# Designed miniproteins, single chains: the designs that were tried, part 16

Each design is a single chain, and the fold is of that chain. pLDDT is the mean over its residues in the fold that is shown.

## One batch from the design tools (miniprotein)

Design m528
Fold by ESMFold2-Fast:
Structure m528 (fold): chain A 79 residues (1-79)
Amino acid sequence: VETKTFTAEGKTEDEAITKAMEKALAAGLMPKEVEVEYDEKTGKYKATVTAVPGPAALRGVTGKTVEELDRNALRAVLA
């Protein structure tokens, strides 16, 4: 199984994650994991999405997992 990483920047954590995920999906790959970090130098968030080729059956599961990660990340930033 080969993995490919996609990165995107946004003014918010959610925007950066959404852009990175859209790049992965546009490439025909399924997001497997998401990392987001704040770049203090630019005042922007940078999201890195690791995506994999996968069977159609896993597409929904992968999407739900990323949604859970997004909710947890937002809660962590607010704490």
Scores: mean pLDDT 68

Design m529
Fold by ESMFold2-Fast:
Structure m529 (fold): chain A 61 residues (1-61)
Amino acid sequence: SDAAIRRAIDTLIAKGLVRSAEELTLLDEHFAARYSALTGLSVEDILAAARAVGAALREQE
C-alpha cells in the first residue's frame, strides 16, 4: 500500500486540505471521513497515510 499512501498524501496537499504531509498526523477519524468525501480517497487510506507519516517523523527524530 506504499503507492496508496503516496497518492493520499499528494491528493490532500494538491487539494489544499493539508499544507504538508506532517499535518496528516493531526487527522482524527472525523477529519479523515470529511476528506474522504471531498477527495474520493478511502478513510482507511487517509488514516494509513497519517500513521505512516507519523512513524517516519518519529524515526527521523
Scores: mean pLDDT 80

Design m530
Fold by ESMFold2-Fast:
Structure m530 (fold): chain A 75 residues (1-75)
Amino acid sequence: MERVPSSELDTYKLTEEELEKLSEYLNIPLEELRAIADRVGYRAEDLITRLLALGYMEASDVPKLFEILNIEFVP
């Protein structure tokens, strides 16, 4: 399966399945994560930025999130 380039993260929209995977990884209730995603229009870049700002995740979690979401991490 082809990965989404990290350079396109600003145009990438999350699916319900991807929200479920993030909920499991970050140990955040799916309902809470869904509410945050809804507020940012399900945009992956905006959601990641908000989760970092709210302290739900750290910058060190970003590469693992890219792996979970099948986003190509360019070093």
Scores: mean pLDDT 70

Design m531
Fold by ESMFold2-Fast:
Structure m531 (fold): chain A 68 residues (1-68)
Amino acid sequence: SNLEKALEELKKIAEEAVKAGKSLDEIERLLMQKLMEMIDAGELSDEEAVELARETGKYIKELEEKRK
């Protein structure tokens, strides 16, 4: 589905940013920019964007936990 593809794209952006040593604030900025682009393109509703932001946030926490 479009929602699953968007989530995987956001997770990949988060993973690459974490690996590159970006701060949490920088990662959040990148993800918000991508979510806004998806909303503007008509790929996501506001409700879907909120859900994806939550799921991506959980993924970032998992990546941080694994990195100690």
Scores: mean pLDDT 79

Design m532
Fold by ESMFold2-Fast:
Structure m532 (fold): chain A 94 residues (1-94)
Amino acid sequence: MEEERRRRERQEQLERLAAQIEEELKRADQAEIERRVQAILEEARPLAEELRARLGDGDAAAARELARRVAELLRKEPLPVMQLVAEVLELQLE
């Protein structure tokens, strides 16, 4: 019962965040978003390479570690859309 309630609340929160992300994407410079995302992926690359074998084996802890790192990098970005994507990743890590 409580697990079903948390699942629904999480789903509703994710749907609200998805709508906000779509709205921010319409207002943002697409090319700037793409450049910033690429920079974040490059900064996360050493950790992704270190975790590659564990990720290939389906290690959920390794996936969570990588997602947490990406969320930290997104939180450092000044763009509102990056903050919203970080919030989505943080909710998925709960």
Scores: mean pLDDT 79

Design m533
Fold by ESMFold2-Fast:
Structure m533 (fold): chain A 65 residues (1-65)
Amino acid sequence: MVEKLFEEAVEIAESIEDELTRGVALVVVGVAKTIAERAETEEEALKYAEEAVRKVREILEEEKK
């Protein structure tokens, strides 16, 4: 589950057309993934993965507007 959410976050980030914004989105996903890998529980890791998906969706929506 967690891995699938990070895969989705990366795909969303890679769909961003602006190179700089895409780079920032990918860094956000990378940081969240590193934090999730160090999480004590799978529930905490899932929370960070869900937040990464949410953040990259927000970045994509802001680029469109």
Scores: mean pLDDT 80

Design m534
Fold by ESMFold2-Fast:
Structure m534 (fold): chain A 58 residues (1-58)
Amino acid sequence: SAADAAAEAGRAGGGNAAAGVSALGTKGQHVYIDAALAAGAEDGSGRGAGRGVARMAA
């Protein structure tokens, strides 16, 4: 489900990327999508940010 997928993304360390895309995507999709993908790869090293997104999804 969408909620389960969102929780998985958050736990996997994509939380910051998901939140970043959601906030920045509407302001400059083409430019910010590339930046958000890079941030997601970097965020994966911590996985801590995923907890914030998972909690919001719950």
Scores: mean pLDDT 48

Design m535
Fold by ESMFold2-Fast:
Structure m535 (fold): chain A 93 residues (1-93)
Amino acid sequence: EYKEELLEENKELAEKLRDKVSEEDFEEARKIVEEILKDFKASVLLAHRLLTLGEEGLLTPLETALGIEFYKRAEEILSNEELTKIAEKLEEL
């Protein structure tokens, strides 16, 4: 239940973020990133869960690729300083 809900929510967010970036709607893309960043812990738990499920062989190649794409798109929108702060918060978990 918990893992499935997180995977579905992040797949939807990753797809929305990708679509908005592709549409060059950077204002909406930023809002999506801000919504994700509003809950750093949830974003991190999702990242960790996707990696764990991948290692367990429970994710399809597509789901794994979507997780990677999500982080790449967030990295393109966020500054290096913001990414560093996120990483520091991750280590506090």
Scores: mean pLDDT 52

Design m536
Fold by ESMFold2-Fast:
Structure m536 (fold): chain A 93 residues (1-93)
Amino acid sequence: MTQEEIHAAQDELAKKHGREHVGSFTIVDENGNEYTLKGMVPAPELLTEKQIQVVALLLEEIEKKGLKYTLNLPPELLERIRAAVPAARALVA
């Protein structure tokens, strides 16, 4: 499945659920420089638990390095990422 097909499926699901998913991820370095990635966020139904666990691990590594970040995602995705942290840690252990 191509990224374009995934976005089309996300748009259809968002329309069906009355929502559009737009997200951003901003990292602030030690010098106060901001780096922002923007994109369409997959509808929660299209994300596997494994993918959520990988995101949780990446955020923990960013925090471990002392970098500040801001993650602007739908609340349901933020809650899934937070809930996945213990399982994500178990994958690395």
Scores: mean pLDDT 65

Design m537
Fold by ESMFold2-Fast:
Structure m537 (fold): chain A 95 residues (1-95)
Amino acid sequence: SDKEEWAELLIETVRDLTKHFSPELQEKLLKIAEEIAELILQASDSVLDQAMQRFAQVLLRLVRRRPLMSREEFGELLYKELQDLLDWLRQQLQQ
């Protein structure tokens, strides 16, 4: 399904962004990406479209800031951005 394809793309994107991180930090980031992916599978098509637009905006912000930060700072920023997306998705699914 489209939702399964988008969920897989989200996880693969986070894996690629984090491939040079420590195993502990990568596991932390992949875990939150998997939680987001599980919620995407439960979402309506309109919520899926909004989630994907929000994720694209997160990636653009991260790309712009990446040259100015350490790997650890980048990982923490990515975690915060993913946590914000997760919290937004949880709110959408409760309505």
Scores: mean pLDDT 83

Design m538
Fold by ESMFold2-Fast:
Structure m538 (fold): chain A 70 residues (1-70)
Amino acid sequence: SNAENGAKSGEAAAKAAEAGHTAAAMTGSWQTRLLNPAAEEAARKAAEAARAGDAKEYSKWSQLAMQKAK
């Protein structure tokens, strides 16, 4: 756990999260939004946390988003 590693992980995760979020939106985000709006909110927070370079917070929110997507 180092700030440098967190920043790198966050940047890579942010790009991956954005790509994944965009793909999900084009595939079936409408269903996720209607059935589980909390999942979308968590995914958005995960992406923002990743951009901020907080890998730990990104991990927390991404896990929450995955669970809420059900």
Scores: mean pLDDT 61

Design m539
Fold by ESMFold2-Fast:
Structure m539 (fold): chain A 79 residues (1-79)
Amino acid sequence: QPLADVQRAILDTLIEALERGEDSVEIDPERAARNAGTSVETVQAAIDALVAAGLIRKEGNRLTALVSPEELRAARDAL
């Protein structure tokens, strides 16, 4: 499930950032696609799905968490 796997990876990255006292991460879609062994289109679709779900905000390559780490974990576990 490439889309769900990328969504989990993004959510895990944001949870780690929140645990460090940061509310946002910078994700390069091309680098993320290479690291996940998938396409840039799949990475963009994963980001768009998380934005549509109200979990994150996207500003260029920066993704900001809109909800608590607990809500991000629940969303990840539901994938």
Scores: mean pLDDT 86

Design m540
Fold by ESMFold2-Fast:
Structure m540 (fold): chain A 74 residues (1-74)
Amino acid sequence: MLTPQQLIDFLDTVIANLPQIFPHLSPSEQSSLISQLNNLKSQVQNGADVSSIQSQTGSLLSSAHSKDSSSKSS
């Protein structure tokens, strides 16, 4: 299981590299995802359950990956 700091570091890395991870998302979709990831990071910083936030992060990134893949369809 991740520590709170490890989860924060992971979220920071994903946020910093989001355009490279999901290059086919629109700017508004990327901005929305960054906002959601920052919200999850804030919850961890405020003592939220790490396992719950890790699960939510995984679901969010899976959804983003599906949208990134779909954006290639003309």
Scores: mean pLDDT 81

Design m541
Fold by ESMFold2-Fast:
Structure m541 (fold): chain A 94 residues (1-94)
Amino acid sequence: KEYIKKAIESLKKVIELLKSHHADPSLFEKPQEAIKLLEEALKNPDEKILEEAIKLLKEYLKEIKERTPESEIHKYVEEAIKSAEKALEELKKE
């Protein structure tokens, strides 16, 4: 559960940065949905939910790199992906 919590924390920082930079509302949709999926996985660990969250975050990373090429936001999205992938690896080993 530690890695899921780390992923959620990284995404909360993404949302804070988006707010501080007055980002387009469309850029909030995927991080918010990913947080929701990760919170569901934190409550009930499920490989499929983690895989869905990871897929969504990888899609978002491509989108955000296109729209904000030099940004701390990229770093936190990448950290969220890595943490979610580690959570998935640990769950698959159990």
Scores: mean pLDDT 81

Design m542
Fold by ESMFold2-Fast:
Structure m542 (fold): chain A 94 residues (1-94)
Amino acid sequence: AKAERERANAAALEAALDLHFEQSGPEATAQAQALAKEAAEWIEKNGLSPLEAAVLRAQLERETARRLKTANAEEKEQIERGRAEQLEAIEAAQ
């Protein structure tokens, strides 16, 4: 069903955000990359539901808080900028 597919896409988007937030390509598995691609294609065609957007925002806030704990002042500025850009992208995809 469409709702089941939307839930699967939310999980794939979370994986895609994790990969983006880690800023690290070497650890990405072929499966994680495939899921991220599938999620991106679905968003392009259908947009994000309010539930999917809420899940992504919550995950982004958790990852931002995690990264800020180990960041220096310059890194904090970059992390906050990345967070703002991702929030705008999530809102635009709804």
Scores: mean pLDDT 66

Design m543
Fold by ESMFold2-Fast:
Structure m543 (fold): chain A 87 residues (1-87)
Amino acid sequence: SLEEKWQKVLEEVKARLAELYPEHAEELTAVLEEIMKEMIEKGVELNEEAVNEMVRRFQERRPDAPEELLKALYAFLLAALSRLKAE
């Protein structure tokens, strides 16, 4: 289902955040979970545009987020999406 696909993407991103930003992972994943829930609720198609929208929404909620974190989120989301499309 769409919910299962988004949840798999979120779990991969959470794992990467826990690895690279362990002191902030819980806080960052909470924000991502809220955004993911909104996107699932709206039935947003899982594609590159949805990845861009998620990063945009994250930046709006965390305007203090460094550019490196935003780039990492985009890369992790896009990589997870690519793996799902391969199956």
Scores: mean pLDDT 79

Design m544
Fold by ESMFold2-Fast:
Structure m544 (fold): chain A 79 residues (1-79)
Amino acid sequence: SSSEQQRLMLDNISRQQKTIDDIYNDAKKKGGEEVGEKVRKAMLDVLNDTSNLTPEQSEEAIKKGIEAGKKVLDDGLKK
């Protein structure tokens, strides 16, 4: 149903937003605001369209977003 699809999309968005916020806050504490913003942008670039993904595809997209964020954080800390 449309209600079930909407709930799934909202659940996926909420989970992704929490993951992004948690990693952003950690990156900001370690490398400062600029590094945090770069990490957040890298994750959002990967996660830009996940509303139509299956739960398994959504988990893989989150994993790729986390990997992208960690790479940018590592690069930012090497300055």
Scores: mean pLDDT 76

Design m545
Fold by ESMFold2-Fast:
Structure m545 (fold): chain A 87 residues (1-87)
Amino acid sequence: MGSLSPEAKKAAEEGIEAGLEGVRLGKSSEGISAGIAGALQGIGAGALGHFLAKAGKLTEEAEREALKVGEAGKEVGLKGIELGKKS
């Protein structure tokens, strides 16, 4: 059965969590649009990583890509959080 590697799963979950936190902060800040945009990108990247892992087609290369996508999503979500606080 195709399953997420522990690393890919963790990266995807972290990306989604960062994105959701960005949305929460964006709703409360003056820069709500910037915070939400960053959070949505984080969520999208995390979801893509999760989808690739779930598809059960993961080679080592695909696992590395899923990890990178999740990590990129986390960074974008965190940037969205920072923008949401200041904008």
Scores: mean pLDDT 56

Design m546
Fold by ESMFold2-Fast:
Structure m546 (fold): chain A 83 residues (1-83)
Amino acid sequence: DSLKEIIETLKKAIELGYPVDEIREMLLKKVTNEEQKKLVDEIISRLEDVVAEARKEGLSFGEIQRRIADVLKETIKELEEKL
C-alpha cells in the first residue's frame, strides 16, 4: 500500500531530521495517484508554514527541526487513523 509507504517515509524523516525540501522529494517518489499527490502537497505546505513562522520567531536550526518533527508525528497519527 503506497499510503503505508508514505507513512514509513514520514517516520524516517523524523528519525533522520530531514529538511522540508528532502521530505518533499522523498514523498513525491512514493505518490501513485492524484489523492496522494494532494496529500503530499498539503503536508509540505503545512511544513513550509511552520518553518516560516519559526524563522520569524528567530528559532535555531535544531528548534525548527523539532517543530518539523512534531508536525510530522501529528500527520502520521492522522494518516494511520485513515488506514
Scores: mean pLDDT 82

Design m547
Fold by ESMFold2-Fast:
Structure m547 (fold): chain A 85 residues (1-85)
Amino acid sequence: EEFLDSLSEEQKQQLLEQVQAVVDLILERFPDDAEAQALAQQLRQLLDQFRASTDREEQIELLKQIQELLNEFRRRYPDLELEAP
């Protein structure tokens, strides 16, 4: 997890863009799945919190939570191949 602490601003921006693309994909592919919609909403909230945060420790905590939700989504919806965290 040292990797998350060492991310450059460019790498953080790329990661945020990738997570946003995943949220958009979930909303598009699973519009009638309440569980998928709830997970996408939680990811969106964490992304908004990350974008608003200026504290490195808080940003790392938020990235961990985003990673956990992405792993949960991958576990529940294995037919949608997402990149490993």
Scores: mean pLDDT 72

Design m548
Fold by ESMFold2-Fast:
Structure m548 (fold): chain A 67 residues (1-67)
Amino acid sequence: STPAELAELQQGLEDAALAAALELANKENRRSITGEEAKELAKKLPEELIEEGRRRVEAALAEAAAA
Protein backbone atom coordinates (compact mmCIF):
# COMPACT_ATOMS: atom_id res chain seq x y z
CA SER A 1 0.00 0.00 0.00
CA THR A 2 1.13 3.54 -0.77
CA PRO A 3 0.69 6.56 1.53
CA ALA A 4 -1.81 7.89 -1.03
CA GLU A 5 -3.90 4.71 -0.81
CA LEU A 6 -3.85 4.84 2.99
CA ALA A 7 -4.86 8.51 2.96
CA GLU A 8 -7.75 7.73 0.59
CA LEU A 9 -8.98 4.90 2.85
CA GLN A 10 -8.72 7.12 5.94
CA GLN A 11 -10.59 9.91 4.15
CA GLY A 12 -13.32 7.45 3.17
CA LEU A 13 -13.66 6.20 6.75
CA GLU A 14 -13.68 9.76 8.12
CA ASP A 15 -16.35 10.81 5.61
CA ALA A 16 -18.47 7.74 6.43
CA ALA A 17 -17.99 8.25 10.18
CA LEU A 18 -18.95 11.92 9.90
CA ALA A 19 -22.05 11.02 7.85
CA ALA A 20 -23.10 8.43 10.44
CA ALA A 21 -22.50 10.89 13.29
CA LEU A 22 -24.50 13.54 11.43
CA GLU A 23 -27.42 11.11 11.05
CA LEU A 24 -27.27 10.28 14.76
CA ALA A 25 -27.19 13.97 15.69
CA ASN A 26 -30.17 14.65 13.40
CA LYS A 27 -32.19 11.91 15.12
CA GLU A 28 -31.24 13.04 18.62
CA ASN A 29 -31.96 16.72 17.95
CA ARG A 30 -35.13 16.06 15.94
CA ARG A 31 -34.15 19.12 13.88
CA SER A 32 -32.47 19.93 10.60
CA ILE A 33 -28.72 20.09 11.08
CA THR A 34 -26.85 22.58 8.92
CA GLY A 35 -23.35 22.01 7.55
CA GLU A 36 -22.07 24.53 10.09
CA GLU A 37 -23.63 22.58 12.97
CA ALA A 38 -22.05 19.38 11.61
CA LYS A 39 -18.64 21.07 11.60
CA GLU A 40 -19.10 22.30 15.18
CA LEU A 41 -20.19 18.84 16.30
CA ALA A 42 -17.11 17.30 14.63
CA LYS A 43 -14.79 19.78 16.37
CA LYS A 44 -16.29 19.20 19.83
CA LEU A 45 -15.05 15.62 20.36
CA PRO A 46 -13.37 14.60 17.09
CA GLU A 47 -11.88 11.30 18.28
CA GLU A 48 -15.06 10.09 19.98
CA LEU A 49 -17.22 11.30 17.10
CA ILE A 50 -15.01 9.47 14.58
CA GLU A 51 -15.02 6.28 16.66
CA GLU A 52 -18.81 6.38 17.10
CA GLY A 53 -19.38 6.93 13.39
CA ARG A 54 -16.85 4.23 12.52
CA ARG A 55 -18.61 1.74 14.82
CA ARG A 56 -21.94 2.53 13.17
CA VAL A 57 -20.48 2.01 9.70
CA GLU A 58 -18.92 -1.29 10.83
CA ALA A 59 -22.23 -2.39 12.39
CA ALA A 60 -24.10 -1.55 9.17
CA LEU A 61 -21.55 -3.49 7.10
CA ALA A 62 -21.85 -6.48 9.47
CA GLU A 63 -25.66 -6.38 9.18
CA ALA A 64 -25.39 -6.25 5.38
CA ALA A 65 -22.95 -9.19 5.37
CA ALA A 66 -25.26 -11.21 7.66
CA ALA A 67 -28.26 -10.52 5.42
Scores: mean pLDDT 60

Design m549
Fold by ESMFold2-Fast:
Structure m549 (fold): chain A 63 residues (1-63)
Amino acid sequence: MSPKEAALAAIEDVEKRIEETTDPGYLKTLLDTVVPKVLNAAITSPETLPKVREVIEKIEKKI
């Protein structure tokens, strides 16, 4: 799997988890734990950064 494919797959997984949850505590956990991991993947594949930003904004808006 390329770094870009790995980063996109991680972003899609986080988006799915956001859609499946209404718990603000779990959403905050996603922001604090999963988002940094996706950001680290995006350092290797900068073209995924706009998607990562969208996911962070979705979590923050839902909290």
Scores: mean pLDDT 74

Design m550
Fold by ESMFold2-Fast:
Structure m550 (fold): chain A 113 residues (1-113)
Amino acid sequence: SEEERKREEEEKKKKEEEVEKEIIEKGEEAGKMVLEDESKAPEAVEKIKEAIKAGAKTSERTKKVAAAVAGMMIRGLVGKGNYEAAKEVAEAAAEEIPEYAEQIKEDAQEAIS
């Protein structure tokens, strides 16, 4: 029915909004970890990988948000001189959201330059 379709669309939108919030919150936590304590970079990378996977599985919108958060994290890690961790985030993003792999690579290259 039309009411069932509207309910399904509302549930999908709610799930998309919940995942978007999760991605942003994990990105903020990971960024704060790296900014405050460089020894927490491995933990921060794992949080970003979880955010990327969540975004990849949900929708095109959440993939875009995950790509943006991955790009910000890569720039932050490069800014701290942690090129190995930045590469690990870029590789995880390229695997999970390959449609954004080129954009993420360009963002990483610009941060190094």
Scores: mean pLDDT 82

Design m551
Fold by ESMFold2-Fast:
Structure m551 (fold): chain A 97 residues (1-97)
Amino acid sequence: STVKTIKVMEEVISYLESVESITVAELAEVYAKAEEKVGIPYDSKELLKKRSRINVLNIIRFALLEEFSETDVLSGGAKKILIKQLKKMLETLKQAV
């Protein structure tokens, strides 16, 4: 649901603002934990991790307009741009509810 997606995005943004740097893989784990916390269903922990990885990579690609790998580090300017774009995405999602 859009409401649950909004809550996941809010949790992810909050975590990104609380750390100085984070790997894409670590961000995917944060996303997976946020989905569990808001009660988005999943068949297995492995499928949840795979889905969260795909979602995070797609979000980063859309936000930063470039390809990232799981080993890439989000810090400084890239992290700041990602947070700004995620907040814009969040406002768009809120308007859809």
Scores: mean pLDDT 83

Design m552
Fold by ESMFold2-Fast:
Structure m552 (fold): chain A 95 residues (1-95)
Amino acid sequence: SRHSELAGRAASEIEEAMLEAGASKGTARMLAGEAYYVLEAAARLASQGNLEEAEEGVRLLADIIGRQVTNEGGDGEAARERVLRIGREVIEEAS
């Protein structure tokens, strides 16, 4: 579906953002897999007009990823900002 295509592309971009920010390959792969499901749900919510819940899901994902990148000694703030931007693009394309 269009939502799955958007989520898949965005999850791949989030994996790259985590790697660029200094996350391990294992962490980036695992969290990108989790991001796929969050982004697919966000795209669905946005398509239904529920922008607030879609944006909240993206913010939670960004916070989790940023914290984990920081925990591994990477740039968690840069990772968080990139996840927010990628998630916002998914919401905008789905709404």
Scores: mean pLDDT 90

Design m553
Fold by ESMFold2-Fast:
Parts: sequence; C-alpha cells; structure tokens
Structure m553 (fold): chain A 66 residues (1-66)
Amino acid sequence: GAAEAYAAARANIAAAKAVSRSDASLTQLVTEAGKAAARTDREAALRAVRENTDPATAERVIAQLE
C-alpha cells in the first residue's frame, strides 16, 4: 500500500544520500517503469513506482506515465 511504498522510497532515498548519489538512480528506475508501462506491464510498473518513491512523488510520476 501507500505506507509500504513510502517506507521503501524513504529507504531508497536515504541510501542514495548516504553514498552521495543524486536522485538520478531513482529517476532512472521510474523511467524504466514508464517504458514497461507503455508496453504491457502497466501494473508492475506502477507498483515499482509506488514502492520506490514517496506517495507525493509517486502520484506525479504515475500521472506522467498515464
């Protein structure tokens, strides 16, 4: 659910900050999810977005994928 997606996104963002990585890694992941959604795996792509970013960012990315 949204709480699990938020927790996963927060952990991913914290890990990126800890290794001095920009949000480029997260951006790359959501870009790949967008490509999957455009083909046939929309549900998996939306789930990946929700699991790997905060709810507000997930909503914005999902709006762009739709």
Scores: mean pLDDT 57

Design m554
Fold by ESMFold2-Fast:
Structure m554 (fold): chain A 68 residues (1-68)
Amino acid sequence: MKYKITVTYKDGKVEVKTFDSAEKAKEYLMSHGFSEKEANFAVDLVEKTGKSAILIGEDHSILLEEEK
């Protein structure tokens, strides 16, 4: 599965990254202040259900979805 990650910052800046593995997607989420447990849960949710995962930090939000 390929993963698309959209980061929206508090100032309105948007960054989009794509990853070809769960491990790289998790590392990217963790680099943005999310715990290993949160990153594992988000990636597992997308893999098992096909649904998007939304992670909300203090200064940004992240949308994790399958790249189609």
Scores: mean pLDDT 81

Design m555
Fold by ESMFold2-Fast:
Structure m555 (fold): chain A 110 residues (1-110)
Amino acid sequence: KVQELRAKGAEKLKKSSKYLEKSGEISNKKNGKVSNYSYVGSFYSAGGYQTLENGGPLSKIQQLIALSKKYLDKAISEADKNKELSDAKRLLEKAKKELDEAERLVQQAQ
């Protein structure tokens, strides 16, 4: 059960990381804050799935998810201020859904 939850959590964090990376790419020329926060969030989400795949401690994964969520929330807040960032905001909202699902799966693996 724990191994299955870790595998599913890694898949969700990998999806979140990709959505955050795409948000960073499309916002790069429009808003440096949204781009930077998106890339930082992607980095922490990627660290999370790599730690899950490598059998690392769930406590560290929870910390990485929390950091990814912190920067994702900052990116969404900045994107909300600019209507031209609506495409980046949709990617950030998709990343948030995947990240919330990953957090739930990791909590169940405790």
Scores: mean pLDDT 87

Design m556
Fold by ESMFold2-Fast:
Structure m556 (fold): chain A 65 residues (1-65)
Amino acid sequence: MERGKELFEKYLAGVVDPESVLTGMSPDHRSGLRSILRNGAGSLPPLKDKLTDEEIEAIVDFLTS
């Protein structure tokens, strides 16, 4: 959980407001959120070239906690 928060702050906090967009998402949306973070969607940047699958999963864990 700490790692996911640190990664979110490093890569997404300057681009996406965590309170307005992604935080508090249901665990039911984990697969969709993981896909969005890897490939990008709308205004969200793709992270697959910058982060490993494990690091993306850590961000998903943070956002769904």
Scores: mean pLDDT 67

Design m557
Fold by ESMFold2-Fast:
Structure m557 (fold): chain A 81 residues (1-81)
Amino acid sequence: SKKEEIYKIAEELAEKLLEEGSPALQQLAEEFLKGLRENKMSEEDIVTAAEVMLQLAREVKESPELIEFIEEKLKEIKKLA
């Protein structure tokens, strides 16, 4: 289903941020991943969370490569939603 594909992309996003993100972004990604694994997030919740993570990544000045990764994953999620 589209929801299963969105969850998979969202998990990939969260896992990447846990590996390469700053402490603030890692904490947000940890909470996001927990919500995904508990199957408590709507497609709209996932889009909103990804947008918040992108905003935080820009504010804390993450690498351009990591910001581009978040932007790409958010576009994929929005295309399926």
Scores: mean pLDDT 86

Design m558
Fold by ESMFold2-Fast:
Structure m558 (fold): chain A 86 residues (1-86)
Amino acid sequence: MEAEIAELKRASESPDPRVAAEALLRLGELLYSQKKFEEAAEWYRRAAALGLVEAYRNLGRVLADMGKLEEATEWIQRYIALERAA
């Protein structure tokens, strides 16, 4: 896990924003699996900032698991809006 996290952290600094966003999403998923919700949310926020639509849904999920229901609802609504705009 530590080796995978280190590798993903290097990939998250990629000059290719698509590669960086995917690495940030995977970092969030790994931390979420460890129930490190605050850390997972931080990585998902960074992935969402790079335009990765899937990160909006994952951020909403982790915020709900943390009991931050109002913020979770806001991110899920943003996800739905992006999906419906396509």
Scores: mean pLDDT 82

Design m559
Fold by ESMFold2-Fast:
Structure m559 (fold): chain A 70 residues (1-70)
Amino acid sequence: STMEKLIRESGELYAKGREYDKIDKEVGEQYRKAGDAIYMQLSSSYSEEAKKLAEENLRKAEELEKKIKE
């Protein structure tokens, strides 16, 4: 179901964010924010805004991650 998929995806991003908190808190924060935003999609009132927020935070996390790994 869509709910199960969103819960799983949110949990995966939270876990990734917590692991990154040990390396770089800024990367960890952006991944955790992306996971939170995905979880917010479970609310019909915030679905589209939550999608955009998740995409933005995930992009920021990936850009910061790339800079650390370069």
Scores: mean pLDDT 79

Design m560
Fold by ESMFold2-Fast:
Structure m560 (fold): chain A 55 residues (1-55)
Amino acid sequence: MTISWDEFLEEIRKGNSSIEDLEKLRDFLEENETDAERVARAKELIDEIIAQIKA
């Protein structure tokens, strides 16, 4: 399945994923995605969402 990174980041931002799922996704991206800029952007959004859920 080919999804654009912008669509993927939007899904993360709008999703009601659990903290555990978001942490696993962050780790997966760091291990498997080769584009450091995309990884950094995705990690920032994931961390923002995790912080918002914890607040």
Scores: mean pLDDT 68

Design m561
Fold by ESMFold2-Fast:
Structure m561 (fold): chain A 59 residues (1-59)
Amino acid sequence: MSPEELLEETVRDLEAAGVDPATLASFRAGLQQLLHEGREDEVRAMAEAHRDWIAERKA
């Protein structure tokens, strides 16, 4: 999965979880900025950390 696809999938997961639209917009904007600067590794790390954070909060 490309960093762009991973970003959009992460945003969709958060949206489905009921995260506020304004918060989603800020999150997407931050990741888009990293992608625009070619920092793909950070986008992937952020998406993975977010997934881990959600899992940790659940467990």
Scores: mean pLDDT 73

Design m562
Fold by ESMFold2-Fast:
Structure m562 (fold): chain A 85 residues (1-85)
Amino acid sequence: SEIEELQKAVKAWKNNPTKENGKATLEALRRTIEKLYEEGKISEEDYERIMALIDQAEADGLTEDAMLSMLTEIAQILKNNGVPA
């Protein structure tokens, strides 16, 4: 599942926070968020907010601080929509 692939990518990045593992995490995250939006599990406003956070982390060069900030804020948005992160 997309959630299992995202969890695997996040774990790999936490063990080795390289730009390659960061990009893999962003790709898995984009796929997961797109699916949740298509399934009606997140609002359009929250979908746009999450995608903007992903784009910002990429623009900031996928630093450890940028990735952690993005993941923390996205997890909170998902929790507010009743989606277990």
Scores: mean pLDDT 84

Design m563
Fold by ESMFold2-Fast:
Structure m563 (fold): chain A 77 residues (1-77)
Amino acid sequence: GSLDEMVEELEKRIKDPQTVEEIRAAADSPEERAEMLLDVVERGKTIEEAKLNVEYRRALRDGDEKKYNEIIEKMKK
């Protein structure tokens, strides 16, 4: 599908294979993997920032106000 094609093309644009493996390990779904790849490849974010963005989206979806506030504080560092 279009999502799988996007993931494959974005992974090809990453120079370091270790960065690809870190994204694969951190993402729980193809959608999270695509978002992390977009953060790193298109938005110029670090892998650490991409991981925090995924955790933030999970906490927001779960309505966990304590958790997403903790993640926001980590993003400020």
Scores: mean pLDDT 79

